# Designed miniproteins, single chains, continued (2): the designs that were tried, part 8

Each design is a single chain, and the fold is of that chain. pLDDT is the mean over its residues in the fold that is shown.

## One batch from the design tools (miniprotein)

Design m4245
Fold by ESMFold2-Fast:
Structure m4245 (fold): chain A 69 residues (1-69)
Amino acid sequence: MKIDLSAPVAKLLANLTLEEVKEILKMVGIEVPDDPFELERTVHDFLVTATPEQQEKLKEAIKKLIEKK
């Protein structure tokens, strides 16, 4: 199975506000840094190192946040 979740999720995160990104990270159980640059790095690192299960949780959190908008 070919799952390239990093590209679509990174694009979605790039279009979100800092507060929305923090909310998503909290929803998936990731420790949220207070520095916006560290937060962005945390997200990118998670996307490249995350298991398919962790990536699915992050994608669902982003999807729910965007659909509410």
Scores: mean pLDDT 66

Design m4246
Fold by ESMFold2-Fast:
Structure m4246 (fold): chain A 85 residues (1-85)
Amino acid sequence: SAKEEAERVLEELRRLLEEVEREFPDDMAARLAAGSNLGLGLISLGVGKIAGDYEFALRMLRKALENARKALEAARAGGDPRRYA
């Protein structure tokens, strides 16, 4: 179901923040980018629950996950992860 998939994507966002914190503990830009996308994911799931629209929540969560992944990739490449915050 879209609800179960959205919850799995949210857990992926949490794991990505943990990866950023482990690999780049002093990179505030990378941590902000990962954390802000986790925040967006949490809000999107909450909206989906209240509105009964888990398909919308899943779409927003997938976008947040893509941005968080790009932030981690940018940090690993020595780029600026702030563009994905």
Scores: mean pLDDT 84

Design m4247
Fold by ESMFold2-Fast:
Structure m4247 (fold): chain A 76 residues (1-76)
Amino acid sequence: SVKDVLETVKKQLGVSDEKYEKLLEELSKASLDITEEELEEIAKKVGLPEEFVPLLITALKSNNLTLKDLVEYAKK
């Protein structure tokens, strides 16, 4: 699931609960047509490490999940 992918990446990169919650809040406001570049801008705004987006994209693809699935999860 999207939750399992996000939690795995969060744990692997040592992302704080505060930054993770800020990421979900920003994603909840994003378009379902979000691009990788827009996700990188959100991650930078929230203060996530540069490795976060590449690792997340790889993990999502490996689980047959899309950026649309990520944003839909954040909007719930």
Scores: mean pLDDT 84

Design m4248
Fold by ESMFold2-Fast:
Structure m4248 (fold): chain A 78 residues (1-78)
Amino acid sequence: MTELAKELAERLKDYSLEQRAKVVRAGLLAAGYPQDTVDFVERLVKSGRIDVYGAANVIAEAIALGGEAARKAVEEAL
């Protein structure tokens, strides 16, 4: 995992599956992912199929793609 993904995983460990899904959704939308892709990934996070480390990696990749806009959206959702 990247250093950012590790930091995100530590912050998200105490978050409910619903709260983790909200952060993932915010990052993916801000990074410009299609609504159907966002809804699909959000569902996987909400169901626990994507664990905290998977969620952190998805968020880190969204920030890498979407830059500052995605970072701000993630931080506001945390």
Scores: mean pLDDT 86

Design m4249
Fold by ESMFold2-Fast:
Structure m4249 (fold): chain A 113 residues (1-113)
Amino acid sequence: SKISEAKKLLREAQNYLVEAYLALQDGDYEKALKLQEKASKLVVEALRVLGLDEEAEKLESKTKELLKKARKAIEDNDKEKAREYLKKLGEEISKGIGIVNKEIAREEAIASS
C-alpha cells in the first residue's frame, strides 16, 4: 500500500538523518551533506507517494538550495557556514518528515473509521 511504502521510505530517511547528525557532531561535513541529501530525496519520494506533490516540490526546492549552499561552504573550507547550512537542511528534512507522519496518521484514521 502507499502507506506501507511511505513508512519504509520514512524509516530509511530517519536513519540517514540520525547518521548525518552524528557526522555533524564529529565535524565530518562531507559525510553529513551526503547523508542529508539521501534523507531529503527519500522524504520527497514519501510525500509524492502520499499524493502531497505541492509539499514535495516545496521541500525539494528548499533542500536543493540548502544543499548547494552547504556544498559551497564545504568547498570554501568555511566550517561555520557549512555547519549552519547543514543544520538548516536537517531542520527542513525534519519538517518534511513531520508532514509525512501527519498524513500517514490521517489516512490510517480514515481507514479505521
Scores: mean pLDDT 89

Design m4250
Fold by ESMFold2-Fast:
Structure m4250 (fold): chain A 81 residues (1-81)
Amino acid sequence: ALERLKKIEKKVNNATTLDQLKDAGKEIIKLAMENLPVTKAIGVVLRVIGAITDAEITGDLEKAKKELLKIIEDIREEVEK
């Protein structure tokens, strides 16, 4: 899980398009669903959808990247402790 999170984090940091962020977001959701309790996984799904939807409306990819990176860090903390 942690190694996959590192790869997803790199994809988010290297993303230059909304489609690349959507792809990374799908991977975040899948990892959360596989590794977190259902209630925590649902929270991740809603946060990812919110970040991507906001980026689609505003065009602010940097804001979306920042939010996805926060979600990744929160998942890392939950998986480790």
Scores: mean pLDDT 81

Design m4251
Fold by ESMFold2-Fast:
Structure m4251 (fold): chain A 99 residues (1-99)
Amino acid sequence: SSQTEQLLSELRELKRRAEELARRAQKLYEEGPVEHVEEIEELARRAAEAFNQALDLTKQLQETGSPEAAEEARRLLIETAAYFSRADQIAEQARRLAE
């Protein structure tokens, strides 16, 4: 269905963004202030967990197309948007501190 196809597309984008967040966390660890390292590492860890959940949900949607899997996927997308937003804020703060 078009709804399932849209969710699969969004889950693919989530996976890409989670990998990007992991790379940004590594860069901040190397270049950023120590004060933000723990928070960015925690966000990267949560994004990695979301990546694994996205793999499972992708499989469920492809195999069953269940409404329950679709609802869980939407919740995951909302949750991860918050992680990415916070990571962006930390990266910007680190850049401003580096001046």
Scores: mean pLDDT 79

Design m4252
Fold by ESMFold2-Fast:
Structure m4252 (fold): chain A 70 residues (1-70)
Amino acid sequence: SAEEAAAALAREIEALGGKAEVKVEGDTVTITVTTPRGTAVGRMSAAGLAALDERGRRTVAEIAVREAER
């Protein structure tokens, strides 16, 4: 489910040292990543998040943390 995928994505972000808040609101997912260097906010579809495999979730987490550190 999108909620299970959101929890898995949050864990990947936290493993990279970010603080994650991943909210599923209907068809939209809001991803907020906070690091000591900054904060990034991204959005994607709930269906898109649910369709990600483990590698895809890791890639999204890496991008989100990088954006928060700029």
Scores: mean pLDDT 83

Design m4253
Fold by ESMFold2-Fast:
Structure m4253 (fold): chain A 78 residues (1-78)
Amino acid sequence: MEEGYETVKEELREMLLKEGYSERAAEAGAEAGAEYLQRVHLLYQQGKLEISTEEAQQRALELAREVAERVQREEEEA
């Protein structure tokens, strides 16, 4: 993977920040999304995962936003 884990995490974080999430929420979401994508890559190599690359990336993005939303909600305490 040319871009590596840290690059993917950084890009997800920048995207979430641009969408209006806080730095803390964006970092948490980016971490979750990047880790998910890394796990999916390992499972592909082991032949255990039968989902498409596009589907995996979409799920990673959805997870990143879900985690960011949750963290931001906790920061707002409401």
Scores: mean pLDDT 77

Design m4254
Fold by ESMFold2-Fast:
Structure m4254 (fold): chain A 72 residues (1-72)
Amino acid sequence: MEKVTGTVVGRDGAAVTVRLEDGTEVTAYSARGDDGRIYVGLVFADGTQRSGIASKDPALLPVGGTFTVDVL
């Protein structure tokens, strides 16, 4: 399973701007699943979306906070 690391760089309401290790900025949306896991959708500027399970809820992290996503 591929793991990607993101750093929170900003917020706009429920949307969180995240910088990935390659320097790409994405919009992250998170939701807690019925299993208690934090699911994240990463939306790229080109409209591509990747989904995964996050180590932390990016919506609750401070700017500069880091989390990992196990990509599905």
Scores: mean pLDDT 80

Design m4255
Fold by ESMFold2-Fast:
Structure m4255 (fold): chain A 100 residues (1-100)
Amino acid sequence: SKIKEEIIKVVQEARDRILELVKDHPEVAETVQRVADKLIDYIKNNNLTKEEIEKLIDEAMREVAEALLKHGVPQEVLDEVMRVFREARDKIIKIIDEYE
């Protein structure tokens, strides 16, 4: 599905940007990779509604935020990671809306 391919590309681009931001924090990087891979696999294998996709992104954001806090990452890095997540969420929602 073209829509799934476009959404997965946004997730992959966000993952790569976040991994660069947390490159000095390997435990957080592991969580980011795991969460992104899980999200990509779920999107590939399921026909998801907009609400289901939004919920999965919000859950991914929560898990990464918890990892950042647990490993004492500076607030500035946390804020930048959350900004990347919000931009990705907005792009994904726009893709879904354009295929209405």
Scores: mean pLDDT 86

Design m4256
Fold by ESMFold2-Fast:
Structure m4256 (fold): chain A 57 residues (1-57)
Amino acid sequence: KIKEGEELGEKAVEAARQGKTDEAAKLTQKSVSLYVEAGDEKGAQEVAQRTSEAIRE
């Protein structure tokens, strides 16, 4: 589950860089949910931060 969340997080960052903000938001939510379910709050926070930074750049 953690690896799947990591993959979705990377796809979310890539979608954000391509200007697909709706897709990036959906992928981020799925990734965060998987990390939280696995008990990895730190991973969930990191994914959210990375996606936010990618949107701003």
Scores: mean pLDDT 76

Design m4257
Fold by ESMFold2-Fast:
Structure m4257 (fold): chain A 65 residues (1-65)
Amino acid sequence: MLEKLDEEQLEEALAVVDAVLENAAALSPAELAAARASRELLEKIREDPSYIEKEQEEAEKLAAA
């Protein structure tokens, strides 16, 4: 899913997460933490589009070791 996000999809995903966070008072602590983590991940992908590929490569290296 995240590995295939282009700029348009990334912007839409961020807008959805921001809408969820707008109602933070209605969220449970676990839901709020998940929404914040998702937003942080999406921002990292926006800053570095290869972020997901780098994470996958690190996982592959650890599995190969």
Scores: mean pLDDT 70

Design m4258
Fold by ESMFold2-Fast:
Structure m4258 (fold): chain A 82 residues (1-82)
Amino acid sequence: KEELLKQIKQYIKNVLEGKVDLQLQKNIADLAKDYSIEEVEKLVEEAKKELTKELSSEFSEEQITKAANEVLGFLINELEAH
């Protein structure tokens, strides 16, 4: 759980910074396969809350929410495809 949360936080941060890391996306998708959609939603919400506290001086809550929703949408699509 800790490793998946850490990687989800990095993915959201990459989206906020305009970066693409396909290997990170693949690693997160592979880890997320062992979790339910509800558990993944909870991990993304936890990552969003942590990043909102950590990055509030650099990014708005709206920007962080949008990036988190993009990451969640990707992960749900990957889980539903498998």
Scores: mean pLDDT 80

Design m4259
Fold by ESMFold2-Fast:
Structure m4259 (fold): chain A 99 residues (1-99)
Amino acid sequence: GSVVSDPQSIDQLIDLGRRLSQSPDPRVQRIAQIGIQVFQAVQNGDDQSARQYAFQGADILESQGMTDIANAVRSSADRGDYISAGRLIIAGAHMMDRQ
């Protein structure tokens, strides 16, 4: 379904992002906040903002050594798959938090 048809899935990812934004690691906080912004842009039908936040998240992930995830985010965003881009950004934040 569309994001409108599956709001609970996106809301669950936003909730995880908000939990990660409370991490004591400010790098995890920044990545999680960007992931939330991607999902909020998608929920608002703002593809331009979703794309911008997705590439911003990828750049931050790459700066943290998470190059494979960053490249996957960019690839998803280039296809207009901002939900997958946001999921990958949140997964990156979660992986950093779970050290």
Scores: mean pLDDT 82

Design m4260
Fold by ESMFold2-Fast:
Structure m4260 (fold): chain A 65 residues (1-65)
Amino acid sequence: MEEARRAAEAAARGDAEGAREAMLRAHKQGIGSYAGMYAVTEALSRGNEEGARAAAEAGREASLA
């Protein structure tokens, strides 16, 4: 759960690398899909469409690494 929150916070502030690193840690913990959904949903709930897109992209990049 902690990594999902870190990914959401990084994406919200425009820290693409930080979001990717948090997503990588979430995938290693077996919660990668949950972390991705959480980060996107958090951004959308705040009306942050750009943050939601950044979070989705970070999740995709993490799944490829």
Scores: mean pLDDT 75

Design m4261
Fold by ESMFold2-Fast:
Structure m4261 (fold): chain A 92 residues (1-92)
Amino acid sequence: AELSEEEKELLEELRKLGEELRKNNLSPVERFRAVLEAAIEIIKRTKDKELLEKLKKELEEALELLKSEEDEEKKKKLEEIIKEALEELEKI
């Protein structure tokens, strides 16, 4: 239940990334991509199976929600990002 020193450092990096994305006025799609890439790197470094399973489930749920998205450009870009992330998680 307690986070290791390394896990705390990685979570802090993710928070800093979130702040940088806000300052740089990146689109919601680009922000989502950057956060996902950071989360996957955390999982690769920590080998945290619980975090991996939780992220997979959240991404699968997000993919289902995208089926009702009316913005075709946004839908296509987000589907591609999520599918690539799921493929990377399967390799862990």
Scores: mean pLDDT 70

Design m4262
Fold by ESMFold2-Fast:
Structure m4262 (fold): chain A 83 residues (1-83)
Amino acid sequence: SMSDEEAQAALDQLERDLPRLEELIEATDDEELLRGILRALEEALEQLDELEKQVSNPELQKRIEELKERLERLRELIEAKLA
């Protein structure tokens, strides 16, 4: 199982990357790029689901849920741009 320190580092990295991803989604009208980002978000959500199962620390579980909610909002933005 992943240590709390490893889980925290992974969550910190994802939180650092999200503002750039948000900016990229807002800036682009490229459907192929948006579909690629959508696949990456789905993979990240799957990783967060697995991380949530491995982590017993309630503060880390809360951060995972907050990040899952943020990634779901980004999925909604992409889906709106593709509609």
Scores: mean pLDDT 85

Design m4263
Fold by ESMFold2-Fast:
Structure m4263 (fold): chain A 61 residues (1-61)
Amino acid sequence: MSLEEQLREETERLVALLESQGMLEQAKAVRDYVEEVLAAKDEAAMRLALLLMRHEIRRLE
């Protein structure tokens, strides 16, 4: 799985968790952030975003 694919999968997981808890504004902010990271095509930024997404998922579980 590519870094871009991994980031998209983890984003969907985090967004689903946030939406299930009624955090709709946070879910939108996460989607907007990931869209900007993907648009920048900066691999370091993508890796950092992936790490942050995984950390937040663990915190919410």
Scores: mean pLDDT 82

Design m4264
Fold by ESMFold2-Fast:
Structure m4264 (fold): chain A 63 residues (1-63)
Amino acid sequence: MELSPEEKKILELRFDERLSQAEVAKKLGKSQATVSKRLRRMEKRLGLSAEEWYVEQLLEEKK
């Protein structure tokens, strides 16, 4: 599953750093609505929650 670098950064900040959507938006220079929309689009595209997908990616990175 192909994510943009920005989408990957949102997931890292939200689930690894445990920042709120507003805090992620400030870090990226985006609006909170933009961050929320990107997370929602990712979840629809992946067919699972963004958090579940991020956990799966962390497992895949262990090589």
Scores: mean pLDDT 73

Design m4265
Fold by ESMFold2-Fast:
Structure m4265 (fold): chain A 63 residues (1-63)
Amino acid sequence: MAQQLMDEALAYAKEKGVDEESARHALLTLFRRNPNPAKEELQELIDKLAKAQKGIEEYRKKR
């Protein structure tokens, strides 16, 4: 279970343009806090990382 969730979340992160190492670190942190995270929680974490990364870069470029 955990390995499958990890694999799927990492693939999702890669598709969102998040660095695999950064995504893996964030996922491991979540797994330590909650060993049974919902798939949606993993996806939301990855989405937040991707949006934060893109948002910061685009925000700086716009300014």
Scores: mean pLDDT 73

Design m4266
Fold by ESMFold2-Fast:
Structure m4266 (fold): chain A 94 residues (1-94)
Amino acid sequence: SKMAKDQAIFDLISSSTEEIPARVRAAVDAGLSKEELLQLVPYLAAGASEEHRRALRAALEALGVPADVVDRLIRQGEELSIDTLELLEEILSK
C-alpha cells in the first residue's frame, strides 16, 4: 500500500548505519520497486558518513544491484549535497 511504502521510505531515511540492511529489505517487502529504491539512494548518501555509505553499498549489492550502479548513485548523493548548499546560498542572497 502507499502508506506502507511511505513509512518504509521514512524509516530508511531516518535509519542508523546498523539499521540500513534491515530497512532496505523492509522497503522491498513494503512494495518499493528496485527502480524506486535506486531513486532514493542519492538522498540516502547525501551528507552520510563513510560507514553509512558502505552499509548502503553492501545492502544494495546484496539485492543484486551491480557495484558500478551503486557507486554512481552514491556519487550523485555527494553532488546533491553541493547543489543543496548552492540553492540555500541563492535563497539567502535574496
Scores: mean pLDDT 78

Design m4267
Fold by ESMFold2-Fast:
Structure m4267 (fold): chain A 62 residues (1-62)
Amino acid sequence: KKELLDQMLDLGARAVSLSVKAVILLKNYPDDPEKQKEAQRLREELDRLQKEIAELEAQIKS
């Protein structure tokens, strides 16, 4: 139980970091398609982390 909460906190911190980096790329390089693709990759990693967090949350609720 406690390990699952610690994992959620760690994944949450990673998600925030990836989100900030993606926003910076989109804001600073709006006309650069390569930078936009890089931001999209970061968003895909963010989506994966959010799914892992949701799975851990479901286990904690169980």
Scores: mean pLDDT 79

Design m4268
Fold by ESMFold2-Fast:
Structure m4268 (fold): chain A 120 residues (1-120)
Amino acid sequence: DYEKAYEEALKLIRKQDLDGVLAEENAREVTQEEIDALREKLRKNSKHKEWVDRLTDEQLTLLLKAKRVAVKLGIAEEDDPIGDRAIEFLVRFGRGPYPVTEVDEELVAAVAAPSVLKKL
């Protein structure tokens, strides 16, 4: 159950001093090489390859940062796939009335959900 995995990820994140970790990661610069590498990895592994092609470099930067936070917090492994829900959310809503401009706890949980699902 992906919803249960997402809720459990969010619960695990909320038990930690997330504000400092998020502030540090949101201030980090991401290289074009890292963005390009993530886009190719997501095309290979995501069930929504068409949506991966619609992600902006800014949205890929958010996914990279959210993944790094999840790994740093010990919730996800580096090789774990990024949650398809995170990709779907950014494609559908990243440019709408709820713009995602910084990594937050919800994006970290969405990215980490597949890693948590393995443990449920």
Scores: mean pLDDT 74

Design m4269
Fold by ESMFold2-Fast:
Structure m4269 (fold): chain A 93 residues (1-93)
Amino acid sequence: MSLEELIARLEALLAQLRAALAADADRETVESLRAALLHLLREAKKAIPQLSEELEELERRVREAEEQDPRAALETLIEVAEEALELLREEAE
C-alpha cells in the first residue's frame, strides 16, 4: 500500500469513526472499526519502517481500547487515527 493510499484510507476510516460515535454505534461496529484501524497501522509500519516505534505505540492504544465501553473506545480510536494521520502526512512532505 502506498503512502498516499494509506492517508486516503485512514481519512476515510476517521470519517467512519466520527459517524459511528455520532450514531452511538454498537460493540460489533466498534470492533470492526478497531480491526480496520489496526490493519492500517500495520500496513503503515510496513510501508514506513522509520515510524515503526510510533506506530507500534498507537497499535498498543488501539488494543487497550478493546477493554473500554463502545463510546470510550470510539473516542480513543478517533484520537489514534488523528495522530496516525498527522504522522503519515508529515512523512509525505
Scores: mean pLDDT 86

Design m4270
Fold by ESMFold2-Fast:
Structure m4270 (fold): chain A 79 residues (1-79)
Amino acid sequence: MKTVNVVVHVRPGMGDKVAELVEKELSKVGKVLSTLVDRQHNTVSMIVETEDVKKLKEALEKLKKENPDILDVQVTELP
């Protein structure tokens, strides 16, 4: 099991909508431990536990392609 930090850059005002959408999709491939919506910087940060980082990245890339409110996604593995 890996713990990852997911940072999603969003269109202004879309943080809460994107946070709900991303939490719903990532809950299918892992466990979302925490979510922070930063309305000042237009980012959503999540700490996620997953067995398969590749599947998590694929789910996020699919969400980015399907949702114009998602501008960028970064995934960092935590120790």
Scores: mean pLDDT 85

Design m4271
Fold by ESMFold2-Fast:
Structure m4271 (fold): chain A 103 residues (1-103)
Amino acid sequence: ADFAAMEDKELAARLYLGLGRYYFKQGNYELAKKYFEAAIKVSPNDAMKGRAYKELGELYYSQGDYEKALQYFELARDHFTKAGDDKGAADADANIAKIKAEM
């Protein structure tokens, strides 16, 4: 019903994703995780949640935590599927297959 409040939340989620990616690239995994978790919390829809879960999957994969990486990519796939984002879901499935091959 309140479209403006939903737009504000999507903007906040996009900003938190950007900050998370920035800190991830700088090697600050603690701040990256904090901002990706903030993006999930404020995300108003499945598409934004899928993007944030995918970023957490990439973060845990970079740390060698394959079990958590797998869990987050599976969450990303589920949310992308609910959002009708076939490309996002397929990308998550590719990462899931890659991680399972390394376990």
Scores: mean pLDDT 87

Design m4272
Fold by ESMFold2-Fast:
Structure m4272 (fold): chain A 80 residues (1-80)
Amino acid sequence: MSEEELEREVLEALKAMVRSVGKIAVSNTKDPKEQELTRQYTDHLVASLDARIAGDEESAERHLALARQYSAQLDALRAE
């Protein structure tokens, strides 16, 4: 009913989607390095959403930055 309750429901739905997409992405690769980077990326995205649900914006920003770093490493691995 409150704006905070609605925001929490949206973040929980996004977290469920991120977990589902992450599982599919890991299952679609056989490269151990790509699997590990994909897991790290997904874990930090989920942790960022969990931090936002908890009201910890500093942790959310930190986890999002780490997720972006792992995404860049994954792109570099695929390019080379």
Scores: mean pLDDT 81

Design m4273
Fold by ESMFold2-Fast:
Structure m4273 (fold): chain A 59 residues (1-59)
Amino acid sequence: MIPRDRLAEVGAALAAHPAAEGVELRITQEGDTYRVEIRSADPEKQAAARALLDAVAAA
């Protein structure tokens, strides 16, 4: 879950990183937070993008 105030920051970080290339992001609002789902046909890219998302969200 990502707080509303950090959604733009996380999105910008993902867009800037090669690990997020070719990855589909699905964002769903759940009250004051957003659920982000990562989908890719390449499981290595999905895992890398997920790790990047978790690192940026934790920072």
Scores: mean pLDDT 67

Design m4274
Fold by ESMFold2-Fast:
Structure m4274 (fold): chain A 64 residues (1-64)
Amino acid sequence: SKGEEALALRRELLAAGKTVEEAAAEALARFGAPSEERKKILKEIAEKLIEIGDEIEKRLEAEK
């Protein structure tokens, strides 16, 4: 699904040292300009990507 592809891409970008915002923006950009229906799906994906990124950042900070 598009959601799984977005999550996989974001995970790869985070591993490369991108910030949460950069990873989310890059994932959305690679899906191109969405139609109205796809905008709703991409918004949900973006919200999930931001949430996951915040959790990852918090975990990495705690491991220092």
Scores: mean pLDDT 65

Design m4275
Fold by ESMFold2-Fast:
Structure m4275 (fold): chain A 71 residues (1-71)
Amino acid sequence: SKLLTEALAKALEEALPYAEKGDTESVKEIIEKALIEAGMSPEAAASIAELAAREVSKMSREEIRELIKRL
């Protein structure tokens, strides 16, 4: 869904300073909240946010910004 990819892109921009600090829990929380606000169920949002936060935690600032441009 375009709405979900736009919500994820915005959440990743907001989460960027937390990802830089290695604060994976804050990254997960920001993404989860954005997905719920975009209409995803809490259970699905939690699962996707956990996966996204795990992947983002492996990435540099530059790589995260490139990912956002592709969403």
Scores: mean pLDDT 83

Design m4276
Fold by ESMFold2-Fast:
Structure m4276 (fold): chain A 65 residues (1-65)
Amino acid sequence: KKIPSIEELIEKMIELLDIINPKDKATARHLADQLVKKEAEELGLDEEQIKKLREALEKHIATLP
């Protein structure tokens, strides 16, 4: 079973956060953290992959109004 690319995971997680439409950045960060933890557990992501996911999600959340 092939693990999806980090870029694909980032895109999917961003889309999911946009669908959920969290009310504030703190809630968005909490949800992003939970999503990253779930994928890391399920897919066996290494530290570098987890770091890239977290950085990309944080960057996205920082651009929210």
Scores: mean pLDDT 77

Design m4277
Fold by ESMFold2-Fast:
Structure m4277 (fold): chain A 94 residues (1-94)
Amino acid sequence: TPVLEEHKKNIEETPLSPEMEKLVEEVMTSEEALEEASKLGAPAVLTIALELAVRGHFEIARKLIDAALADPSLSEAEKAIFAKLKAFLDKLME
């Protein structure tokens, strides 16, 4: 998709910070890390979820978005963005 292709190019040109890279790797291997990452705020959650999707880890990316959507402190705009990404990931996994 255009969003994933653009994100892939951005990673190739401007790789993730070591801290963000570590969070992505931890989320792939730990349910606790996924739950903690879901609370880092919308920009970090979106970055991690898109990176997971680019790496083909659609199910983990969707779990992260589901966990983030369970946070009652999210704004309506953040909920809308996460809902769109979730729908997109669900389409890729069917």
Scores: mean pLDDT 75

Design m4278
Fold by ESMFold2-Fast:
Structure m4278 (fold): chain A 93 residues (1-93)
Amino acid sequence: MERRRELLRATFVGLRRPEIEAAGASGKTPEEAERLMLEKAREVVERADRVAEELVGRSLEEQVRILRRLAERSPPADRALLEDTIRDLRRLD
């Protein structure tokens, strides 16, 4: 259970990396960029924790089904990350 939760959390943080980078890029000074990036990273981690907790409460087959649906709608890099996560989840079963 805990290994699957950590894997799911890491995956959903990874999927939101572009949002963290974009927040930093919107800063007009280095100090502002660092603050905006840190604030976005906190939001991303909190959201990823909630998603991972919800998914871990479901069956493995339901977790895989949800991730596959997300992968089908995702750009190639995100799809590859989600496919890797599905493989790792099945190995932890």
Scores: mean pLDDT 82

Design m4279
Fold by ESMFold2-Fast:
Structure m4279 (fold): chain A 80 residues (1-80)
Amino acid sequence: SPLEELEQKIAALTGQNTPERVELLANAAVAAFDAGNLDKALSYAKEAVEVSEQLPEPNEEAVAKAKDVLAILEALGLDL
């Protein structure tokens, strides 16, 4: 599945604060949301935003995707 492939790539980059990892986390948040796994969507979206804040030049498109997921989850009553 798309989520499983993204999770494998994220695992390979564990501990790295890079724009590539932020993009993978944001895409995993979207994939988890599409799969109905709201807990994973929240976890990946939060981590994508948190990692991006540590970067001098964040991937703005990936950050926007993660923030969109967080906004939808907040509207659904999930704690952010």
Scores: mean pLDDT 82

